# Designed miniproteins, single chains, part 17

Each design is a single chain, and the fold is of that chain. pLDDT is the mean over its residues in the fold that is shown.

## One batch from the design tools (miniprotein)

Design m596
Fold by ESMFold2-Fast:
Structure m596 (fold): chain A 65 residues (1-65)
Amino acid sequence: SVEEAVEKAKEIAKKLEKESVRRYIETGEKPLTREELLEKVKEELKKLGFSEEEIKAALEALKKE
């Protein structure tokens, strides 16, 4: 469902953001941009079997609130 996709997208985004910050602290590598984060969330949702429509709705929810 769209609601499940939104919840999962938020979890994935939080995980990726934490990993990006960790890499920045360890290596000085630039953290993920908002756009890069959203693209990685999209790919992870595809791997989990969410539909294209559910993924689009989840990404829009991440951009808004």
Scores: mean pLDDT 78

Design m597
Fold by ESMFold2-Fast:
Structure m597 (fold): chain A 60 residues (1-60)
Amino acid sequence: MQFIAKAIAPVPQTSPDELALRPGDVVEVLEILDDEWALVRSLKTGREGRVPLSALEVIE
């Protein structure tokens, strides 16, 4: 199930498969990869990448 989440912490891009986020960025969660990581799409830029679940708060 796709849902919307908001970044609650800064996320640096440390590898090509990751997505950099700043606090307040809104993302669409496309897939939960495991208990630590999710594949998301930035609603601001349209870019996709992995982010830590601990950096996200579900808002929808």
Scores: mean pLDDT 79

Design m598
Fold by ESMFold2-Fast:
Structure m598 (fold): chain A 60 residues (1-60)
Amino acid sequence: SEAEKTIEEARKYAQKAMDLGNVELARKAAEAASTIREDPEKGRELAEQVKKEIDKVIKE
């Protein structure tokens, strides 16, 4: 399902944040995954914000 796929992506970003040593960003990614089931729109926005922050760190 769409929700499951979005949750899986959020979990991948949480793992990537942990690999980068950014525990706060990893927690935010986990929160996004949890939020997707309760409020898909808000959860997706949180997941996109985490993605942008991770991408910014990687590009540095």
Scores: mean pLDDT 76

Design m599
Fold by ESMFold2-Fast:
Structure m599 (fold): chain A 92 residues (1-92)
Amino acid sequence: DLTEEILENTLKLLQEAAKKDGPLSELNKKLAEFTKKLLEAFKNKDIDRAEEIIEEFLAEMKASLSPEEQGLLDFEERRLRGLLLQIKQVLS
């Protein structure tokens, strides 16, 4: 539930950020859509779907971000993959 709560709070924050005019509006919309899909997969206990969503998100972000920002994305990738591994172990 903590993961679900974090995703719900993140979605709400991103939706509010997407309403503001600025250069990050499109990025915040994409992040909100990603977070919504991930939240739905987690609520359905569909770990394979959650992995697919994370992989698609990371691939899209790697294509869109600068080399400097990609370093932060690599950290997030390891964190998200670690979280999925822990969830798989708990649900097995």
Scores: mean pLDDT 70

Design m600
Fold by ESMFold2-Fast:
Structure m600 (fold): chain A 83 residues (1-83)
Amino acid sequence: MDKKIELLKEIIATTTDKSTLARAYFSLGKLYFEQGKYEEAAEAYEKALALDPSLKEAWRLLAEAYEKLGKYEKAAEYRAKAE
């Protein structure tokens, strides 16, 4: 397993800071996306956005993850939120 993913999972399990938690989920999503793990990436981005909906880049990347999964309707909804 990627050491960065393990570190981010540890941060997620131990942090009480909402901002740090949101950024950790966002970073985890990006690492999963880079590995082609689009379902795991989408879940991580959704967790980040539940904590901080102002992360415009996470809305865009969530839309891209759903496009990779063939879920074009959800992708369009999330892409609209990036603007």
Scores: mean pLDDT 83

Design m601
Fold by ESMFold2-Fast:
Structure m601 (fold): chain A 95 residues (1-95)
Amino acid sequence: SMDEIKKERILAEAERLVQRVKELHKKASEYFDEKGLWKEKILVDMLYLSVLAGAYLLEKAIENGAPLEKIEDLYRQLRADVEALEKFVKELMEK
């Protein structure tokens, strides 16, 4: 169905977002560690865990046959968490 195609596209996009965030988190964590910015390191770790939790919930919702509306809602939340992490890293690494 069209809903199944949309779910597959959302899953593929979520997987790309998670990969991008893993690379960003590694770079940010190394940077904050080298600069002795322990509070910033804790915050980026917390933001990263939020992204991973959102991705796991999305994957499980798709596996369990959740309605498209719920999957779209979880994906929207995942994108918001990714954006929050990217903004946090950009602001601190550019200062």
Scores: mean pLDDT 88

Design m602
Fold by ESMFold2-Fast:
Structure m602 (fold): chain A 63 residues (1-63)
Amino acid sequence: AYDEGVKLKAQGKLEEAKKAYEKAIAQDPNNAKAWGNLGGVLALMGKTEEAKEYAQRSQELLA
C-alpha cells in the first residue's frame, strides 16, 4: 500500500495516491512515512490545512 502510494504520487495520480496512503495508514497507523506522504499529496491538491495536520501526525509518530 505505501509503495503503491509512492508510485502513484510520482505519476501525478494524486487521488489514487491518497487512497493508497489511506490504506497504508489503515493497515499500520504507526506508519509515519504514510502520514507524511499523505500530507504531501493533500498539499499538492491544495488542501493546505489538512496537509499540515497529517504532517504534524507524522512528526509525532517519529518523536
Scores: mean pLDDT 80

Design m603
Fold by ESMFold2-Fast:
Structure m603 (fold): chain A 95 residues (1-95)
Amino acid sequence: MEEKRENTIKELEEEIAVAQRALDLAKSRGASPTVIEALEEYLRGLQEALELAKAGADPSTVTAHAVGARLRAIGIASQDPEAAEEFNRLLLEAK
């Protein structure tokens, strides 16, 4: 139980770091408001998932919350095909 929780927390912290770097890149490059909104929603949702994990929520619940955050962010970005492409590119560059 503890090892699985530690692994979940570590993965979330790594994803949060990637999302934060992607958001910083988006802002520095003057990305569209849609891309910035999508990245901000993704980062917010991942931070909520991390707090749930630290509070002792089941790893499956935490994973579902993180997946939900990604789906909401994709939904925002997908309103514009160019924004969806840039959202994905920024996350890949941030890794």
Scores: mean pLDDT 83

Design m604
Fold by ESMFold2-Fast:
Structure m604 (fold): chain A 91 residues (1-91)
Amino acid sequence: MEETRRRAEELLERAVELAREGRLEEAAELVLEAGRLVAEGLYEQGKITEAIGVELRAIGVALDILREKDPEKAAELVEEFGREALEAFEE
């Protein structure tokens, strides 16, 4: 779990940077990848409902990023998703 969490954190940090640069499609792709890694870790813990929730949330956030015209707001969306997804590992 520690390695999966670290990998997800690295992807989310990179997604924030890409969103700030206006590279919204790449930022959305990394949000989806980070969501997948978090969900895989939750599945391994038997937290199936939480895993599905993270995957669906990642899709929603990725779509919001692609529709956002303000790079700073897109970065905020990534940061908020990251906090929510990583908190799922704590329970």
Scores: mean pLDDT 83

Design m605
Fold by ESMFold2-Fast:
Structure m605 (fold): chain A 65 residues (1-65)
Amino acid sequence: GAKDAEEGAKEALEEAKTYTKEQLEEALEVAKVSLEEAKEVGASQEVIDTLEKLIEELEKLLEEK
């Protein structure tokens, strides 16, 4: 459910803080692919919003490296 996705995103973001720039770039690409797949299969807006927020946070971390 949406709560599980939010918890997963939180954990991924905490791990991402320890990542190198290269690992962050890879994580960002994976997250973007997941978002496109979610849109193609007609996932709920809550899932899409969670993925979009994760992408935004990963982009911010990447800019800080």
Scores: mean pLDDT 78

Design m606
Fold by ESMFold2-Fast:
Structure m606 (fold): chain A 61 residues (1-61)
Amino acid sequence: SPRERLQRAADEIARDPRNADAWFELGEAYHELGRTDLAKAAYRAALKIDPSNEKAKAFLA
């Protein structure tokens, strides 16, 4: 579920705050929950860590 995905991503970020994939997962979970502003913030965080993330770039275009 999106809530379980959010918790998993949050736990991964707590273990490694530089894990770009975890920030992207957080963004996807917020997007599925309709929390667009939080999704964009998470995608921007992912791109600061890994600027080559094509999915995050596409969402923020």
Scores: mean pLDDT 83

Design m607
Fold by ESMFold2-Fast:
Structure m607 (fold): chain A 85 residues (1-85)
Amino acid sequence: EVESRIKAAEELLRLAENDPRYSEKEIEFYKKMLELAKSGEYTFENAIKVAKELGVETMEANIYTAEKLIQIGDEIDAEIARRRA
């Protein structure tokens, strides 16, 4: 699970860095989320705290971002399973 969360966080950060519509603060948020994933502290509560610290949008947006990271991790796991089959 920690490995899957790290992969999800890396992927979302890569997408954000390659999309000019993302602000520097939003990219910094994804970088901090990647650090949390690597430390095993990737949670919705920590995501909300980081977002408040950086002044990125709303608590709802931060929960959505954290849920999306989890979803990407699940998709990576599904791709690995499909490749195995």
Scores: mean pLDDT 67

Design m608
Fold by ESMFold2-Fast:
Structure m608 (fold): chain A 67 residues (1-67)
Amino acid sequence: SMQELKQQWANKIAKAAIDAADKGASPKEIEQITKQLAQQGVQQGLSEQDAQKIQQAATQIAKDYLK
């Protein structure tokens, strides 16, 4: 379902962002990682709007994790 697809990609992108932050990645590197994964999500059927929202949320979670 679309909800399951959204949750799958939200979890993947958030995990990748947190893992990168934990390993000392810069905010710019985290944005690049989340953007690349969001683009992969679009290729797998995620809407561009949902991919953008998921990317922004994951990037924000990682920024908050670093504070």
Scores: mean pLDDT 84

Design m609
Fold by ESMFold2-Fast:
Structure m609 (fold): chain A 95 residues (1-95)
Amino acid sequence: MALELLERAERIAQELVEEGKKSSSPGLIRIGEEALERVRASREALEREGSAERLREAAEWLREQAELALRGGDPEAAEKLREAARLLEEAARLV
């Protein structure tokens, strides 16, 4: 259950990288790559330690990036970042 939510969050991060490449947006590529790294680190910590701490930290970071994306005029990226954060928060509740 928790791992399925993390897999969905990873797919969203990958979609952000792909959209950044299609739109030639270095900022969007960077955010997507950082999101992917944080989700993967959270998954590793969960599998190694059974800890939700990294999941909560990653979710908070993703929400902050979503707010910045909205202010920067990218509501699509903001929506994807918010959904990824929601998935990580749900995964944290299952631990």
Scores: mean pLDDT 86

Design m610
Fold by ESMFold2-Fast:
Structure m610 (fold): chain A 80 residues (1-80)
Amino acid sequence: MEKIKELLEKFKKLASEEMVELLEKAIEYLKEGKLEEAVKKIGEARQLLNEKYKDNEELKKLFTELEDELGEEANKLISS
């Protein structure tokens, strides 16, 4: 979770409030064990990234790192 918070703080500096809210909601759903809802919010954030930030390589890299960390947390939840 510490790495996810660090990546989210970097996102807050570069991305819109709308994007950040979607990612924060995804993290909240993962903590609640709501995998389907979390995946939906991650998908919405990815759509915004592709529509508004398609040429922003820094945001794409940060999103990939954040998505990987969120996937690791989801896998821990499924394995428990």
Scores: mean pLDDT 78

Design m611
Fold by ESMFold2-Fast:
Structure m611 (fold): chain A 79 residues (1-79)
Amino acid sequence: MEEEKEEIKKKSEEVTKEDVEEAEKLGGKEAAELMRKAGELLEEAFLAKLEGKTEEAEKLYEQAKKLGEEAYRLIEEKQ
């Protein structure tokens, strides 16, 4: 159980930290904030899945995707 939680957390942390730093460099503060929020939602989705709340986890994943897409849109708009 601890090992499984650690694995999920590492994946979320790895994607979120790198993506936030790159988003800040490429799209500025607003893009970085959107990526950070997407990472937070991904972590909440993983926790919901662990609790057996599959439907809630899916909704959180969709929200995270939308925020990530918005961040990438800002990055592209600034390029």
Scores: mean pLDDT 72

Design m612
Fold by ESMFold2-Fast:
Structure m612 (fold): chain A 75 residues (1-75)
Amino acid sequence: MEKMTYKEAAEKIREIKEKDPNAKVIVRGPESLRGLVEEVERYNKEGPEGYDKAAGLLEQAYARTGEEVEIEIIK
């Protein structure tokens, strides 16, 4: 598992989508992020537009906390 900011996580999601637009991405983090992770998962179900929304949500979380987070991205 790699420690990264929400900003870096958003960029990583975009990178995965550029390599494989149909890739399934699951974002996992600490228990304190459970609600955020569930929102990201819901947005991912919408397809490409969902991934853009998920990335935006992670960026918003970063602005709120400014903290590094351990995120697992599953493909």
Scores: mean pLDDT 60

Design m613
Fold by ESMFold2-Fast:
Structure m613 (fold): chain A 71 residues (1-71)
Amino acid sequence: MVEKLVEEGRELFKKAVEAAKKGDIEEAKKLLEEGIRLYSEAISLSTGEEKERIKRELVRGVTEVQKAIEE
């Protein structure tokens, strides 16, 4: 169920950004790692254009969380 994995990963990245903005960097890192795990699973279960779309979303999500941690 690829869609559910992506949805859960997206929510984890959102929570990671919020944690980072509050200064809870350790929580942000844990949420980022869990989100990456879910996206990686979704990517492994996907093919073709869906796989490429999920990969692009993963890169965007990781970048947003890392930027929030650095700020």
Scores: mean pLDDT 85

Design m614
Fold by ESMFold2-Fast:
Structure m614 (fold): chain A 64 residues (1-64)
Amino acid sequence: MLTEEEARERVRELAKKYGASEELTELAEQMVVDRASREALYGLLSELPEEALEELERIIKELE
C-alpha cells in the first residue's frame, strides 16, 4: 500500500516519463491524493499513452 507521499512521487515520475509539462505534473501530483479529483485526473492525463493510464490506475488502487 502506498503512502500519499509515495503516490505523489509515483504520479510525478509517471507524468515526467511520458512527457507531461511541469504544470500538468504538479497538478497531477495534487490531484492523486484528493479523492474527489481522481476521476478528473484520468481525464487530465488522457493525452498520455494507455500504458501511463494503466500505471495511474495501479497507483490509485494502492492508495485505497
Scores: mean pLDDT 79

Design m615
Fold by ESMFold2-Fast:
Structure m615 (fold): chain A 91 residues (1-91)
Amino acid sequence: SKKNELLNRIIALALRVIGLEIEIDRAEKEKDLERAKEILKEAKELIKEAEELIEEARELGDEELLKLAEKVLERAKEVLKRAEELLKKLE
């Protein structure tokens, strides 16, 4: 079903965001400028993908999938913010 396909895509994106949350924690502790730049780029890509999933959830009218996609977007935005702050601190 279209809902199951969208749910699987949201879960896959959430796992990628969790991976970046682990990586930004490490980059902050190690003061890793190069990794912070990579995380910044990846977080921007995940935000774009999350916004696309939000639009698809809206088109399906599925409020639960919409809320899940919005939570993934907010977590990806927090990783972006942390990467930007780390870059500002190290540059």
Scores: mean pLDDT 90

Design m617
Fold by ESMFold2-Fast:
Structure m617 (fold): chain A 106 residues (1-106)
Amino acid sequence: SDLVAALRRLAEQILAGGGGFDVADAGIVTRADGTTTLLDAAGNVAARVEGGGLPELFAKVAELLRAAGHDELAALAEELARMYTEGASAEQLLALARRILAAIDA
């Protein structure tokens, strides 16, 4: 699924960045109109929000994952949105990224 593939890419970039990431390498694009979009590796739109930033984008990813029946991945994406809203350490982001990859590979 495009959403699961996009979430894998994001988690891999968080691991590669030591708890940070390059938004373009993660497939995140912000347009001049204020739209933020998550793209899969093929350039397909996996998620989109108008206004807001990373927390709103990750909350939308969680909503779409839940609608697709990926309840565990949705809960992990909700946790990612919360971490970017509240602030989180690099260690916490790395731990969540590992949990996301483990859940995808289960």
Scores: mean pLDDT 84

Design m618
Fold by ESMFold2-Fast:
Structure m618 (fold): chain A 58 residues (1-58)
Amino acid sequence: KEELLKEVEKLIEELSKLYSEEEREVLKAILEHIKENANEDGLEQAIKSLKEELKEKS
């Protein structure tokens, strides 16, 4: 679980570099929500979605 959380944090940090300041606040809120509420499956799904988003934005 800890390794999955670190991966989510890294992906959100990378995405935040591509987004506006307002959108970065939303990403931070999403990260906090994931930290508090997501189980292991939820973290894996979040990682997959964030990787896809990063690939599309890059």
Scores: mean pLDDT 75

Design m619
Fold by ESMFold2-Fast:
Structure m619 (fold): chain A 70 residues (1-70)
Amino acid sequence: SLEKSIKKIEEELKKDPDNFELYMKLASLYFQLEKYDEAIEYLEKALELDPDNEKAKKFLELVKEAKKAS
C-alpha cells in the first residue's frame, strides 16, 4: 500500500535526513494520495538539498498546478 511505502521511507529518512531521493519518493507518494500540501513540503525539502535540480523544480510546479485545480 502507499501508506506502508510512506512509513518505510519516513523510517529511512530518520536515519538519513539529508537524502534527496527519499524526499523525492515521499513527495511522489503523497502526490499519488492527492495530498498536495505534504507533497509540496517534501519537494521544498528536496530543493533545500539540491536547489538546481530540474526534476524537483518541474515536479513542484506540477503539484502546485494540481492543487490549484482541486
Scores: mean pLDDT 88

Design m620
Fold by ESMFold2-Fast:
Formats: sequence, C-alpha cells, structure tokens
Structure m620 (fold): chain A 57 residues (1-57)
Amino acid sequence: GPESRALLEEAAKAFHAGDLEKAIELAERAQRVAREEGDTGGEAAAGMLVKEARSLL
C-alpha cells in the first residue's frame, strides 16, 4: 500500500546513498507495514532489500 511503498522508496534511497544501516531499518519497517496492508509484492521487495543490504555489511 501507499505507506509501505513510501518506506521502501526511502529505504532504496538510503541503500543507494551507502547508508546500509538506515536502508535495513526502513526496509524492515516497509516489510512489516506491507504485511499489515496485505501487499505481498511490497513485502517481498522489502525483504529482498534487507537481504541485499545485510550482505554488504
């Protein structure tokens, strides 16, 4: 939904800026909100960003 997508967009911006810790925090929040909204695609996208950012730490 709109809230989870906004959080995922902010997480992606943090990721591309090299702020991996902030990217993980925002993406984990996006994943939680997407789950509450029933947005399975958004939950999956946020989960992938968490895994990718964690792999770079």
Scores: mean pLDDT 85

Design m621
Fold by ESMFold2-Fast:
Order: C-alpha cells, then sequence, then structure tokens
Structure m621 (fold): chain A 70 residues (1-70)
C-alpha cells in the first residue's frame, strides 16, 4: 500500500508531473512515516518544483531516518 503509492509517485516523477509525485509521496509517508526513501523522493520532487526550503527539510528527515535504519 505505502510501496504502491511510492511507485505511483516514481511514475509521476518520471513523467515530469512533480506535483502529482509530491502528492503520492506524501500519502506514502502518511502510511509509512519511517520510509526514508519516500522522504528522499519527496525532497527531489519538491526541488524540481523550486520549493528548495521544503526539499531541504525533507532531505534532513530522510537522512535522520536512514541513520536509524542502518
Amino acid sequence: EAEELRKKGEEAFKKGDYEKAVEYYKKAIELNPEDWKAYENLAKALAELGKLEEADEYQKKAAELAKKAA
């Protein structure tokens, strides 16, 4: 379910639909808030939209969660 939403986000990102990618990645995070890869993907999509401050915050969260997952 969370993995399915992340996959849909990746498909949207590949198509250049960064707004749709953000929507799917946010939903994936709601279902699995420990998925650091979803946070990384969300940060990339936000950066493509020029939302650099939001992208930085989510990238920091991804790094924090990835450190805990190691």
Scores: mean pLDDT 82

Design m623
Fold by ESMFold2-Fast:
Structure m623 (fold): chain A 62 residues (1-62)
Amino acid sequence: SIEKLLEEGLKKIEEADPEERLRIAREYQKKLIDEGIKAGKPDEGAEAAQRLAEHARELLDG
């Protein structure tokens, strides 16, 4: 589900080394968009991907 993928992505980004965070964020953004399309909820997938990207950006800026 979109929600589970978002939670998984957020956890992986938080637990990752700083240099890996951008790579993981990109991988999970793609997974969230794909999951949204498959579930017939492309907007929800895109919104979740944006939330993941914003969280990753905040961790890099802090």
Scores: mean pLDDT 81

Design m624
Fold by ESMFold2-Fast:
Structure m624 (fold): chain A 118 residues (1-118)
Amino acid sequence: MVPYDALSDAQIQALIDRVRANRDSPTFPAVLSATALQLAMSGRLQALADLYEEVGKYYYEKGDYKTAGFYYRAAGKLYEKLGDLEKAKELYLKAAEAYEKAGDDKTAEEARKKAEEL
């Protein structure tokens, strides 16, 4: 299989702008998933992690704490893979706080333990 071509910074910005423009649309999950796949396949893991942190914050501000926790955790995992353990720890702790607010104490504790392992 031919890998995805490397994305330019302008192409990444255009993809992120499209995600932002579609936040309140029924197509948001599809646009986000397509963008996430394209960033991941192109090796743009920091841009993907930053996008997931932004999406987590958006859902947190809307009171959807469970979805916020999911995206913060996904961002933390990407920063861990990038070797930015301090940023990964920060994001795992944000995920834990979001899950705790969602009433999911077990998943919150798992995220806290992951932060402690780093």
Scores: mean pLDDT 83

Design m625
Fold by ESMFold2-Fast:
Structure m625 (fold): chain A 90 residues (1-90)
Amino acid sequence: SEKQKKADEYLREAGKAWNEGDFEKAVEYLRKALEIDPNNLRALYMLASAYFALGRYDEAIEVARKALEIHPDDVRVRNGLRVLEAKKAA
């Protein structure tokens, strides 16, 4: 669909911003992609990683928990969430 194409475009722009070290801009594009497709696991993983890179651990944890609600048996997301919670506690 046209909306799916727009979401994919935002994900490409987020990847470009990430490669340029502009994690704030990556967050902006990822949030736009998730407005179109809120259950996009790739976008949620990228957004959690971008928040982590920015030291925004509370937002990274929130996004990781949303990903886990969509895919509860994802061991990788569970392990990532544990690491994020440890970073916040330190």
Scores: mean pLDDT 84

Design m626
Fold by ESMFold2-Fast:
Structure m626 (fold): chain A 70 residues (1-70)
Amino acid sequence: MKQEQLLALMKRSVANQVEFNKYWDMDEETQEKMKKNLLDTARSFARILGLDEEAVVEQVEAHWEELVAA
């Protein structure tokens, strides 16, 4: 439940960031920095909520890769 809610919120943030990056044609270095910031945020929230940090981060990163490929 808590993990599903966190993942839903983080996936929304990822979708918004990927859309922003595509709209403004952001360079690869800037995109990687923004990705890292989102993954660090996901890890921090997982830690605060007592969730599996690696499982949460892996799912958020997988969603980023899926949206970038689309």
Scores: mean pLDDT 86

Design m627
Fold by ESMFold2-Fast:
Structure m627 (fold): chain A 71 residues (1-71)
Amino acid sequence: MSWAEQLEFAAKVFREASEAARKAGLTEQADHYERAADLFRKGSEAAKQGNEEEAQRLFDEAIRHAEAAVA
């Protein structure tokens, strides 16, 4: 699996986590997961374009939002 494919898969997982959290009434956690999903998706697009530096930056930002969701 390429890094772009890994980031795209992460985006899907966190979109599903956001929907589950929102349905459970966990709005703050859902918002953090949604932001992480969007950032992973953008990171995948950057990686597909060969912009590894931007992909890494977006990955790091996505991880911060994912960690905030479980803090």
Scores: mean pLDDT 86

Design m628
Fold by ESMFold2-Fast:
Structure m628 (fold): chain A 84 residues (1-84)
Amino acid sequence: MLEEAEKYIDELRKTKNLTPEQVKEIDELAKRVEEAMRRAGVDERTARNMAISVKAAYILGDELTVNFYKRFIEGLEAAEAAAA
């Protein structure tokens, strides 16, 4: 469940001793992922699960997953601009 996933993320954050800058970057990226997925027509629960997955990937040092989401958001923003 989402609550258990969020609790796990909080425990990981404490274990990894993240800097304030890293915490801010994680939260901003997760928010952008959730908002971008919702604009793309993904349901709220799935978008939130994806945001949680991005937080976990960042905290665990999964650079490939983090970079994938960053590029994915940039692609969506570029497509939105082109469609305007």
Scores: mean pLDDT 75

Design m629
Fold by ESMFold2-Fast:
Structure m629 (fold): chain A 90 residues (1-90)
Amino acid sequence: MKRTLVLDLGETATRATLLDENGEVLDERTFPATEEGNEALAAYIKEAAPDKIVVRIPASLAAYADEVAAAARAAARAAGVDAEVEVVAV
């Protein structure tokens, strides 16, 4: 069944919420915005194997949406995950 991973990017941490095809929460984790936290997030993406990744960024960072999308796609590919990536400014 298709799963969506929602990543809320914050200054000090990234909040990851894994949703099923009906939008029900399967898992939720928080990763610090550190090298170790980014490595743990990449490992989690590999284990979760989502069909879609939605990255939510602050509206102040909307100009960087393309760079964020490229980074998220690169991370998914490095993890061996073929996922659609969408970036939303909030």
Scores: mean pLDDT 79

Design m630
Fold by ESMFold2-Fast:
Structure m630 (fold): chain A 79 residues (1-79)
Amino acid sequence: EEEIERRLVELAARAAEAARAGDYEEAERLAEEALELARRSRDPRAAEALAAALVTELMRGASLEEAVAKAREVAEQVA
């Protein structure tokens, strides 16, 4: 569970960074990988919500810490 969350955070951060750099092809590939990983978790709905919220917050310019905190709240509401 924590291993999956850590990997989702890493993939979401890399996807947001690629998108900000204008590399949308790489961003899409990383986002797809994160969503596929989320679907394999014990709670796919919560994990998918976590991944989506992470990418959204990081794209808006939130810090990694802020993005993780907000994403966890979103995941808790979905579960």
Scores: mean pLDDT 75

Design m631
Fold by ESMFold2-Fast:
Structure m631 (fold): chain A 53 residues (1-53)
Amino acid sequence: MEFDYEYAAKILGIPVEKVKSLPKEEVQKLVREYFLAKDNGDEEKLAEIKKKA
């Protein structure tokens, strides 16, 4: 999966500096889970992802 750090930061609702400090694999997992939750309309999961990040 291709992403830039600013894009991932916007999706996850966290500062880009924090995204850069996370393992790339973890960022990719969070972004993927965000899109899956959004695609399914799972608002609870979206809130949970943002709270974890």
Scores: mean pLDDT 72

